# Ledger of designs, part 22: designed miniproteins, single chains

Each design is a single chain, and the fold is of that chain. pLDDT is the mean over its residues in the fold that is shown.

## One batch from the design tools (miniprotein)

Design m743
Fold by ESMFold2-Fast:
Structure m743 (fold): chain A 85 residues (1-85)
Amino acid sequence: SVDERADKLLRALDRIIDRVREKMTGGGRELKVRDLQGLRDGLQWERDEGTVTEDDLDNLKRYIVSRMREVEGEEAARRLEEELD
């Protein structure tokens, strides 16, 4: 369901935010955390309002997988993509 997918993506966003905080330093870390936190807060708000769509979730999944690839590499991104299917 849309709600179950949103829950999985929220958990994935929390995980990648933690990894960015762990792996990066300086202003680049703060900007990336801000961007990811904004997406997380937006998804939570839309979920609470009942306005989240499958298209929104598909776009967020692609974005999250790309961020995981940046931070943890290809293997971690592949595992996350399979998990979010």
Scores: mean pLDDT 83

Design m744
Fold by ESMFold2-Fast:
Structure m744 (fold): chain A 74 residues (1-74)
Amino acid sequence: EIEKLKEEAEKFRKMAEEYENLARTYDSQAKKLREDKSKQEEIDKYEAQANYFRSMAEYYRKKAEELDKKIKEL
């Protein structure tokens, strides 16, 4: 039981890390577009996508923390 919870928490942590990496990639692209004075619509699109990925990373991080809390209580 505990081992399965640990494995599940690890999977959620990996998902959170992947989404954080995606958010950073899109933030970097938005920054480059701003420096190149690209169309505001393109910049907004990359920033919105980065925010979405950041929200997903936070969601999976919270799921991992909930599992870690359950493991600690056992």
Scores: mean pLDDT 83

Design m745
Fold by ESMFold2-Fast:
Structure m745 (fold): chain A 65 residues (1-65)
Amino acid sequence: SPELEAELALGIAKIQYSMGLDVDAEGKSGLKIVAKGTLENRKKAIEEAERLLREKGPGVKVELK
């Protein structure tokens, strides 16, 4: 789903921020944030995505990219 894809990508960016990586929602990192790059859902998607990411990878898949 495009909504989930965007949330996932945004969530990854959020996690990278927490890990100390420089990744903006649509940075040149290559995360390919497709949709949720909008300002309105950035915060909302980030919080929700972070929760989803944590649920999916409690093992913390440190993706350096």
Scores: mean pLDDT 44

Design m746
Fold by ESMFold2-Fast:
Structure m746 (fold): chain A 109 residues (1-109)
Amino acid sequence: GPLDVAAVEAAIDATAERLRKEIEKNYSPEDAKKLKEFIDRARQRLLDAVRTAAAEGLSPEEVIARVNQVAARDFIEIQIEIDNPVLKFKAVQAIDELARAAVAEVRRQ
């Protein structure tokens, strides 16, 4: 059947909310703000990618490839935007978890 976009969006949003709460608990307010900005950007890009792929009628494998391409772009941008290696590592982990949540939900369908 067609991709259940709402289920993929819900998986991304649930992962983003969990990551934001974890970051608020474990990081300074300044570092948490910066990390949440990267998470919100990655979330929006993944939502846009999934919506566009579904509108184009792409196969599950093609949707997964597009999700992975968006995550790869976010990883490159983090290398430029974050100098602190601890924050860089956490931002990379958070974006990877968001992409994996989207991929896992697409594969479940």
Scores: mean pLDDT 89

Design m747
Fold by ESMFold2-Fast:
Structure m747 (fold): chain A 96 residues (1-96)
Amino acid sequence: GKPALVAYGDSATGGGHGVLAPSYEDGKRAAEGAQRAPGALNAVYAKTADGSMGAGVHAPTAEEARRAAIEGLRYAGLTPVKSGEGDPAAVPPGAA
């Protein structure tokens, strides 16, 4: 199937990682492991309410990472309902 993109952010440190995975479950597991590694830039995640899909990337700024994660989910036809701390609240709905 289409790869799921999962990323996470840590507002306290300003860092995280983005991962690509064949499923959200695999991506979440990989992202959680990578979250403990240093060297990440600013990264955030966005996911659907049921946790079935997520999107996120790392970028030089937290704002760029949030925007890319949100746009990724929108492009896939999904509506993000949770991101990391500091994510903008306004996200338009997408089509599946």
Scores: mean pLDDT 44

Design m748
Fold by ESMFold2-Fast:
Structure m748 (fold): chain A 77 residues (1-77)
Amino acid sequence: LSEEQRKEISERLLELLEKLKPYLHPLEYQILKELAETSPLFTATLLYLLTPDLPPELAEEVKKLYKEVADLVAEKL
């Protein structure tokens, strides 16, 4: 991924984490926020694993972001 693409994913993850904050433990939120800046691809995967515990609307936003990230990685193979 390009530096620009990684920055865009990181910014979208941080915006999504603010929406998810009420549904996460404070420690989980802090860890995910730090990971979103340092490892955005891994963070997108972790959020996808949390979708069963999220409201349907937020779960769909997470799935959409994860699919976009997965498609970007697949296009490089």
Scores: mean pLDDT 79

Design m749
Fold by ESMFold2-Fast:
Structure m749 (fold): chain A 93 residues (1-93)
Amino acid sequence: KKELIKTSIRYDFAVSVAIAVAADPRVPGGRQEAADLLRSIAKDVREKFPEAKEAADYFEQAAEAMQNGDVETARELARKAIEKLDEALKKIA
């Protein structure tokens, strides 16, 4: 229970930082860095938590939206991914 909650919090924090960097016009390449991080998280979730396949799929979609310059859609998809991850991890206990 405790370890799984900490894992979810770490992903949520990483996503929040990525979105903040991507939204700041002063950071060159911020959107690409955020997209790469979201793709990395999707792969990590898919490999370590197969029950959270939906979360991994949403993280991949968020990465694509981010790479296409749609930061708002990417933010909402990443939020959805975290919600699905939390739900899946609660079922694992």
Scores: mean pLDDT 79

Design m750
Fold by ESMFold2-Fast:
Structure m750 (fold): chain A 93 residues (1-93)
Amino acid sequence: MTKEEIEKAIEEISEESGVEKEELERLYELTQDPSKAEEAALLLLDLALKIMEKLGVSKEEKLEALKEFLELARKRGLEETAKKIEEEIEKIK
């Protein structure tokens, strides 16, 4: 993929999701570095929460998405991400 193709994809996702282009670019850069997995996951969680709020996702759908992300974070050993997801789930309960 060219840098232009990635930039266009980021612009399209930003327009549809309402997430800032800079945050999507940062997420992409973090996903290219395995040592940044925790930082990437934390940013992805923050962006996902913002997207869910913008789209008016139901409480039930939000809980389901957070539970799936929690399972993945635990499986990957992302302890800080798992803790943040657990805190968000408790706020919804």
Scores: mean pLDDT 76

Design m751
Fold by ESMFold2-Fast:
Structure m751 (fold): chain A 59 residues (1-59)
Amino acid sequence: GPYAEGAKAAAETGGSGGAAAASMVALDGNNRQGQEAAIRGAGEGKGTEGAKAAYELMS
């Protein structure tokens, strides 16, 4: 769903920051503001670390 897609996008965009953002979105899936903040925060950088964290949260 849109929360999982948002978490994945956040994780893929920003390394450790993206991982933290993805975690917040996954834990608070009904918080639209949290999802938007996570995506914007992750936009500061890219990394595999964030992608791994999002994948683990969705698994």
Scores: mean pLDDT 53

Design m752
Fold by ESMFold2-Fast:
Structure m752 (fold): chain A 55 residues (1-55)
Amino acid sequence: GERDRRLRERARRGTEKLDLPDDFKRDIYDALVAMIRGVDNAIKDAEAHIKKVLE
């Protein structure tokens, strides 16, 4: 979603500023993208669970 897109852009810009080899920057970026997706999914799961409990 839009949140995922914005966080990915921030991750890309952040890693580009690092004085590190390109391969290492790519690994960091990929790890951050995986974490962003994990957090977004966890939030969606938590919201669904809360709605189910409040039903």
Scores: mean pLDDT 74

Design m753
Fold by ESMFold2-Fast:
Structure m753 (fold): chain A 62 residues (1-62)
Amino acid sequence: PRPIPPANPSPEEVAREIEEMLSRPEHVAYSAASLTVIGAEIDPEQTPPWVREVAERVLEHL
């Protein structure tokens, strides 16, 4: 049986999550985003694709 993927948020919702992350202190945003990307590569099942996308975009903007 194929697992039901988590809801795919709209591009506008993804953009808002990126803005939310970037509103945090730089060291907090960098740490959270870096750990999210590393976690997604080690255990993709624990990190939804859209969460990884937000983290990668945050890192691109820092």
Scores: mean pLDDT 71

Design m754
Fold by ESMFold2-Fast:
Structure m754 (fold): chain A 76 residues (1-76)
Amino acid sequence: GPSELELMKELIRLIQDLVQGRISREEALARLQKLLNDPNASPKLKELAAKMIELLEDESLSAEEVARLAVEATEA
C-alpha cells in the first residue's frame, strides 16, 4: 500500500486543491473519507482528516478557513 509519506503528500495536495478552488467541498469530503478509512494512514493523518470533515460541515467557514484551522489543529 502507499507509504505514510505518500498519504501525507496526498493530504497536503488535497488542502492546496481546496484552497485554490480546484476541487469542490463535496469532492474534498469524499477524498478525506477515503483517507480516514485507509488502513495505511497514521493516527495523526486520520485525526487531521476527521477534523477537516468536521470543519467542512460548518457552512459558515470558507474553504480557506477550513484548511487553515485543520493545519492549526495538528500543530497545537
Scores: mean pLDDT 78

Design m755
Fold by ESMFold2-Fast:
Structure m755 (fold): chain A 95 residues (1-95)
Amino acid sequence: SEKEEIIENIVKQIERMLKKLRERGFTKAQMVENALLYLKLFLRDLGFSDEIIQKVEEFLLSKVPEIEAITDPDEQIKAIVEAVKEALRLAFELS
């Protein structure tokens, strides 16, 4: 479906960004902050309302304690990527 293609494209871009940030020594908190920032930009560009964007932000922030508990760097990026993917699916469900 077009929705899944859009989701996969955004997820792939965010994952590439997170891997580069990790290589540059960014912290867990900085990686989550950047993932949220870019997710919100993509949702705005796709024409989602501020109300939907706020709910997506609240959803992603609810995953932060789980992500921060992960000590393995590769598993942490996977967790952030999965949270972003779930957040994007939530945005399309609410629209």
Scores: mean pLDDT 87

Design m756
Fold by ESMFold2-Fast:
Structure m756 (fold): chain A 90 residues (1-90)
Amino acid sequence: ELAELEERLKELEERLLELYDKADKSDPRVQAAMQAVQETIAAGAARVAAAEATGDEAAVREAILEVLREGVEAVEEAIKVVEEVVKEAE
């Protein structure tokens, strides 16, 4: 399950980067979408670090799973926004 979420996130990140390469990078929607992904990643790293500080291995595992799920959702949302910008340019 952890490996499946990591693989899913990598596939989505690759798709987002492909769309970003085609998009107008000066479009504020594209900039906002990419910033939202970066903020989600930073918040996730902080959450995992907080769980690690407790010494509870179950809490660490749950934090990692939650962070991966949130990452998938954030990248999927960014893909929708960037894809819309790319389609408008066609």
Scores: mean pLDDT 83

Design m757
Fold by ESMFold2-Fast:
Structure m757 (fold): chain A 82 residues (1-82)
Amino acid sequence: SEEEERLVDEYVKIMLEIHELHKKYFAEMQKAVDAGDQEKYDKILAEYNKKVDELTKRMKEVIEKLSDEQIKEAIKRFLEKV
């Protein structure tokens, strides 16, 4: 159905958002490590954890509405885009 397709698309969008968040924050964390800047690393890690927690809560709400087959389809679509 149209509603089911929208939920699958929403889950793909959340997974892509988490993937881009990982890429951005891991790069910044690596720069802080290379510079020996522990305070900057800790600040970046705290910001990363807060944003991941927010996205994970949204992801759980979407997953609860999806079947196992729809979850597998969403993961397949995500992997094709990364």
Scores: mean pLDDT 88

Design m758
Fold by ESMFold2-Fast:
Structure m758 (fold): chain A 87 residues (1-87)
Amino acid sequence: MGKEKAAELVKEAALTLAKTLPEEQQEDARKQADKLGDLFKTVPTDKAIEMLDTQIKDIKKLADEGKIPKEIADEAIKLLEEAKKAL
């Protein structure tokens, strides 16, 4: 149960980040978000936590560099932290 909820939250985080992309790239980003969530369900919990920590760090760096809006980065990070707690 926790891993399914975590995968759903990971998909939501990816979709939140997709809003920063040009419209023509958003559909591909949504498909990749679905694929990422499905992949996340298949990895061991320890590896899933490592993937979440890496993604949070990468999003924070992109926001700090001004490459994505801070509000979108904060929302995505919140969803990924909730995913980590659901594991």
Scores: mean pLDDT 80

Design m759
Fold by ESMFold2-Fast:
Structure m759 (fold): chain A 58 residues (1-58)
Amino acid sequence: MEDFTLNVTIPISDSLGRRWFEENIEKIKKAKKVIVPDEVTAKRVKEINPNVEVIIKG
């Protein structure tokens, strides 16, 4: 199995972060780990892929 980590640097509350999210939804579904800047972004990642490991790196 291929394991990879996504790093999300822009919060989903930003318009740029929201656009990035929509464009990368397939990568989020395939990711084993996602690093996010905020709890709000972490919750959104879990909604898309509940089995993913989310790490908040503020």
Scores: mean pLDDT 75

Design m760
Fold by ESMFold2-Fast:
Structure m760 (fold): chain A 93 residues (1-93)
Amino acid sequence: AARRLEEEVRRLQAEAGRLAEELGQTDAFNSVVAAAERLSKQAETEVEGIARQADAIAALARGLALAGSPDLAKRAQEVARRAEELAEEARRL
């Protein structure tokens, strides 16, 4: 269970990173990832750690959706939705 959620959060993080690179916002991406990793390490459970990482990816992706072209915005909104669903799934475990 937790391994599948970890794999999915890593895939979403990679997709968010590619979107951030396309928008020239790699510094913002790196800052969010570093903050999310610190919050994840402070979590009492592995699934709460995954949920915190997913929340951070969702927030970043929503921000990227505001700065991009319509096509980039659609991709960023989809990443945000998937990350929000992942966070909810992790918190239900």
Scores: mean pLDDT 82

Design m761
Fold by ESMFold2-Fast:
Structure m761 (fold): chain A 89 residues (1-89)
Amino acid sequence: MQLQVTINTVKNLTAEASATTDRARQIALVQQITTIAVQSSTDPAVRAQIQALGDQAIAQLAATTDPAVRAQIVTDFGQQVVALLQQEL
C-alpha cells in the first residue's frame, strides 16, 4: 500500500472512531488503524511506536467511561500515528 493512501485511511478511520459513542467500536477501529499503520511502515522503530500507541489507546478507551474523553483519546492517537507515518514520506 502507498504510504499516502495509508495516511488518508488512518485519518478517515480516526474520524469514524471519534464520531461514535460505542466504546467496543472505538477499540476495534483503533486496532484496525494500528494494524494498517504498522503494515505500511518500513522503519522498525516507527512500527514499534505505532504498536505502543495503539496498545495505550486501547487501554485508555477500556478504562474511560466519558464519551468526550474517549473521542479525545481516539483523536490524539490518530494524530500521533499520522505524524509518525509522515516522517517516512
Scores: mean pLDDT 87

Design m762
Fold by ESMFold2-Fast:
Structure m762 (fold): chain A 91 residues (1-91)
Amino acid sequence: MEKRIEEAQKVMEEVGDKIRSLKEEDFPEEIRALQAEYRALLPRADEPEAALRLAELMGRIAILLAELAGLDTEPLREVAELALEELERMI
């Protein structure tokens, strides 16, 4: 069972490495526009509506960056399912 946890950790490490290897200068206009909106709203993070929008922008930027890195978002869901299955087997 430890092998499945080690595989999940390696996948997460590879995902992190690929995202870190992305050059901001190579970001598509869409990602840059979302980052600009995020930065503009950041000083208003104490407002509930702005805080909600910031969370939405952060999530969308993360997904687009993962896709830009050539990552299939399906493996991230598969890793989550494997972790849940492993927890169920410990019970």
Scores: mean pLDDT 66

Design m763
Fold by ESMFold2-Fast:
Structure m763 (fold): chain A 93 residues (1-93)
Amino acid sequence: SYEEELLKQNKELAEKLEDRISEEDRKKAREIVEKLLETHEASVLVALRLLTLGEEGLVTPLQIALGIELYKRAKKVLSAEEEESIAEELEKL
């Protein structure tokens, strides 16, 4: 399915990018994502965006770590409104 293809793509990108982030970035990303998940669901499309931009060198190591944490927790595509809400919260970081 489309969702399964997105999950596979996120997995492959996350595995490629794990060596570009520090343990401190991983810890900070986990704390941010846990806080985000108190009011939002984990987003497959936001994870894909962060990981794709990370591969291109267009985002910070912390943003790559956020993409990896969202990938680990996201199992479905959300509505456009939910995706935008999550993206706005992460952009403020």
Scores: mean pLDDT 77

Design m764
Fold by ESMFold2-Fast:
Structure m764 (fold): chain A 94 residues (1-94)
Amino acid sequence: GAELEAFRQKQIKRVEELLKRIEELEERVKKLNLPEEKKKEILEELRKLREELERIKEELEKATDVLSLIGLTLRLIGLEIELRKLEEEIEKLE
């Protein structure tokens, strides 16, 4: 079988990069001139994305088979798309 460790580590690094982007967005949202309730709603969406990414990281660290790694990678791509959409919404509010 193919050596999968390099692929797994690459996906873990991608999760870490997305987590950093969420942290930066949380700081941007806190500085926006918006009602506190609207800020809380956006921060809650960011928190949910962060929790899902942390779960994916845990599963990537435990994954031993190709199918599991592919499934987690597809889920990760979906979360990256969701994060990009949320970034666009935040930009509209600046």
Scores: mean pLDDT 87

Design m765
Fold by ESMFold2-Fast:
Structure m765 (fold): chain A 88 residues (1-88)
Amino acid sequence: MNLADAIVAAAGDPAALARHARELVEKYQNDPEKLLEEGKAIIDKLADDPEAMRRAVGAILSLASKNADAAHELGLYARKKIEEVKKK
């Protein structure tokens, strides 16, 4: 989970976020299940910061063009987490 933690830490730095998101997508380019697992871990770590979550997920989704189904599921998971946080 070191790469997920790096993305969480970089959520306020667009350049660092783009680099780490690219590393994540490239590492799991042939493993969409692992990409989805790592993406959900990032979302869970950012559950209390919806803006940081949107930035992190947006960076991953913009780079995950070859894993469209995993990217779509990740986007739905992030949306659900954001709505849950708004109710608390």
Scores: mean pLDDT 78

Design m766
Fold by ESMFold2-Fast:
Structure m766 (fold): chain A 64 residues (1-64)
Amino acid sequence: SMEEFLEKLRELIRKAHQAEAAGDLDAAIETYREMLELAKKYGADQNTIDLLESRLAELEARAA
C-alpha cells in the first residue's frame, strides 16, 4: 500500500542519513539502492527515481 511504502521509505531515509553522518559510504550506497528498488517496485514518479539514481551515483563516485 501507499502508506506502507511511505513508512518504509522514511525508515530508509533515516538509515541513509545516519550512514552518511557516520562516513559509512558502503552502508549509505546499500540503503539508497534499497530505496531505488522500493521506488521502482511501487511505481514512483520519474523525478523521484532520477533523484535517487543521481544521489546513488554521487555516493558511488565518492566510494571509488
Scores: mean pLDDT 83

Design m767
Fold by ESMFold2-Fast:
Structure m767 (fold): chain A 71 residues (1-71)
Amino acid sequence: APSSAARAAAEALGRAYGMDAAAVEATAQWITDGRPHAVAGTSPRESAGLARAMAAGPAGGASAKYNLGHA
């Protein structure tokens, strides 16, 4: 399950990019299982920083996967 910090960061990205709930959940899971996990001892601040860095990558990727996969 996504961490609370990852979910909060994904929800912030979702608001910025108009992502739906499924895309936000996918982004939160990606943050939890992706790059933040590669950084040992990731704090909520570090997770938020990584999520902001993901705004071009995973926000676009999650939206594209959602649009293509749901279609």
Scores: mean pLDDT 54

Design m768
Fold by ESMFold2-Fast:
Structure m768 (fold): chain A 87 residues (1-87)
Amino acid sequence: SMAELREKARRVAEEDFEVVRKQIASLSNQQKIDFLEQVLAQLEEARDYYTRQGATSDNKDLVEAVLLAIELLEEKLREEIEKLKAE
């Protein structure tokens, strides 16, 4: 179902965000921001790639799920950058 697909995308984004957060834990706030901005740039490139290629009839649901996971992760990363900049 669409609800199951969205829940899976949300979980993947949360798990990926936690991995990133752990990877940068020992860095300074500025180094964390720089790293997160690099990750955002990579995600933007990936999103553009999937959008430009388009989905085939056989993989449309998979492409939509990937794009949703990317969007959810981008939102979490932007929120973390904003918090770090406020410190």
Scores: mean pLDDT 84

Design m769
Fold by ESMFold2-Fast:
Structure m769 (fold): chain A 92 residues (1-92)
Amino acid sequence: MKGDLQIPTPLSGGMRYLANGALSQGGEVLEDVFDGLTVVIAPEGDTYAAVAIGRDPVSGVEVILASVLGAKSPEEALKTVVEKAKEKLKKL
């Protein structure tokens, strides 16, 4: 039963961690940051983490297009993750 509920969102532990950690640690979930991308940003000590979530064009399922850890600022985390997501989207 619980396994079935988790099938529609088979997300990496990192994305789950960032989403939950961002909200609990005063981070942010940003929707439509770039071309419909959702970005999750979370502080991790003196660094920042971010994940860019897009949608698979074939299945419509949410997929991680890019992730970044150890960014010096939330702006750097956002910029780096969007840049990586753009590279991934260019190949799709």
Scores: mean pLDDT 65

Design m770
Fold by ESMFold2-Fast:
Structure m770 (fold): chain A 67 residues (1-67)
Amino acid sequence: LTEEQKQRIVDLIMERTGLSREQAEELLREIIENLPLTREQVEELAEKYGMSLDFVEEIGTLVVALS
């Protein structure tokens, strides 16, 4: 991922979830570091950041597509 692509994903996370920039950046980092995500990791991230499992999987898929 380029820095520009990371920034666009962070902005998307903030817009859809209401998370702060710091929280959105932390979530994106955790997704990138743990690809491919296990079901347990998707559930853990969804709980930690207060979002749906489907959205965590959407971001993971987007990261893979852009990598």
Scores: mean pLDDT 86

Design m771
Fold by ESMFold2-Fast:
Structure m771 (fold): chain A 89 residues (1-89)
Amino acid sequence: MELKLTLSTQRLPDGTVVATATVETDGNPVIVEITFENSEKTQVRYFAVPPGTETVTVTLHSSSDVTVKVKAIDVATGEEKEETLTVKP
């Protein structure tokens, strides 16, 4: 089965960073791990998403650089996909 992961990020005028992860699988559920890291802290969020095409959106308010890392894991096969983006001020 093929696991697909796409990550996009944007910074809003108020300083909020929006991370959107789109996950696609042929039939297995996926665990999505989203990590936000800036100069002050690291936050990790986990989502269980059903088979098919699913989108997960997470926000963080930060005036500094934010590194967003998304990992998608197919729970039946153990296949992993990872994407990382850094959002500047």
Scores: mean pLDDT 80

Design m772
Fold by ESMFold2-Fast:
Structure m772 (fold): chain A 113 residues (1-113)
Amino acid sequence: EKEEKEKKLSEALAKLAKFLSIISIADKNGLSNEEVIDMLEEELGLDKEELKGLSKVEMTRKIMEKLGFSEEIIDLVVEAVKQGKTEETARLFSEAAHSVDVKKLKEELKKIV
């Protein structure tokens, strides 16, 4: 049970890291919202219809809620994305996916917000 929970958490952290990386790449390359949604569908299997009409901040919140993250972590990530720190946040989640250390992740997120 503990190992299975850690695996599911690691997968959720890795999926969010990939999501944030795609958003960061899109911002740097001036990609359209449609191109971003297509990349998210292809890379992460996200429902295109659920993402249409959402801002990158709203997409971030929706994905984090679906992945089961706490409101405290969601609020920190949403604030980091609003501040243009999406790439740094993606890196922190990628590191957390390997360690499964959510407490360390939360402390590092507080430092960048």
Scores: mean pLDDT 83

Design m773
Fold by ESMFold2-Fast:
Structure m773 (fold): chain A 110 residues (1-110)
Amino acid sequence: DREAELAAQSEENAATRDEFLEKMGTLGEISSLLAEIRELIENNGPVEEIRKLVDKLLELVKAAPFMPPEVLDLIEEIKENLESNKEKALELIDRLLELLSEVRDRLWNS
């Protein structure tokens, strides 16, 4: 039983590692892009440039099925607030960064 479990675990561990590294890579790219968006908003950067980065962020999240649905909802709300309420956009980005940290912790502890 234990030896059969260890043999099965060895093959599953290789596939799980590759999937884990791909998911961690995607999380890193999303987090980096969010940090760039946050910095541009704080520095009153061009709204057109920020909007393009948010659209890129949406595409990355849509391509990542392991992401919770709240992530996509938060990104859409950030996009809606870019021109009308920059303070709320920054608050939503901070909440999204906290959610991404929770996703990372879940992946690391799984």
Scores: mean pLDDT 80

Design m774
Fold by ESMFold2-Fast:
Structure m774 (fold): chain A 56 residues (1-56)
Amino acid sequence: TIGGLSYKELAERVGVSQTTISNWVNGRITASRELVERIAEAIGTTPELLGHKIER
């Protein structure tokens, strides 16, 4: 889980596949800034506090 949500629930809320969330959480991909901001909003945090890989 991330932010209290399952990967599937988080993916559904931000409009991506569960595989995308899983790959991002495991550090296999770098998410766009927009995607990280949507994830942070969905779980009630900021992109900086989320701490996962984001685009530079």
Scores: mean pLDDT 70

Design m775
Fold by ESMFold2-Fast:
Structure m775 (fold): chain A 90 residues (1-90)
Amino acid sequence: MSKKEEYEKKIKAFEKKRDELNTQADQLSAQLAEVQRKIDELLKNPEKASPETLEKLVREARELQAQRDAYQAGIDAYNEAIESYKKKLE
């Protein structure tokens, strides 16, 4: 296999993994946005806010944020690797 063919194969593999992580990150971002919306609604109506419900939503938001950040780090790493290999093909 030529060095060019090897790099093209690696780029395609990384693009596939990046796209998979982007799909998962987008789903987590949508879930996080929905949880944040519920928190904001409770904070606007504090007389209707249950402390237990707020604590549960805050914990859920933190867990989703941490997972989303982990996927984003993976996406960024794959994007950097893809660009590095593309530059080597020049």
Scores: mean pLDDT 84

Design m776
Fold by ESMFold2-Fast:
Structure m776 (fold): chain A 65 residues (1-65)
Amino acid sequence: MEEKRKKVTEEIKKRFGLSEEEAQFLVDLAEQLKDPEAIVRAARARGIDITLEEAQYILELVDKY
């Protein structure tokens, strides 16, 4: 389980050029909210600019844990 979480976090870091903490924050949002629009809004409030399509991508990765 930990290896899968680390892999998803690394993919998000590489895709969006984010720090580990920022990528983990996006993973946690996807697990809790399950809603791409809510993920985008929460990410932007923290200064992370992602699109609805990118939020959907993150959600799909998290669902494959």
Scores: mean pLDDT 78

Design m777
Fold by ESMFold2-Fast:
Structure m777 (fold): chain A 74 residues (1-74)
Amino acid sequence: SEREEALELIRETESFLGLRDLARRLREAVERGLISLEEVKDLIRELMKGLVMGELDEAVRRVEERIRRLEREA
């Protein structure tokens, strides 16, 4: 299912980047139906781009802000 694919993608990303707290929040957002598989892919793409550019901390902040906005609108 789309949800199972999103959760597995988050698990793989957590294993690679070590961002346990962020991965936990992403899983909770998926389980609450706040984000789609496509949105999860976009957020992970942003994190990977941040890693490659040496801007991972900035990418994490942007992703956390997006999750916070979705939580406020829920």
Scores: mean pLDDT 84

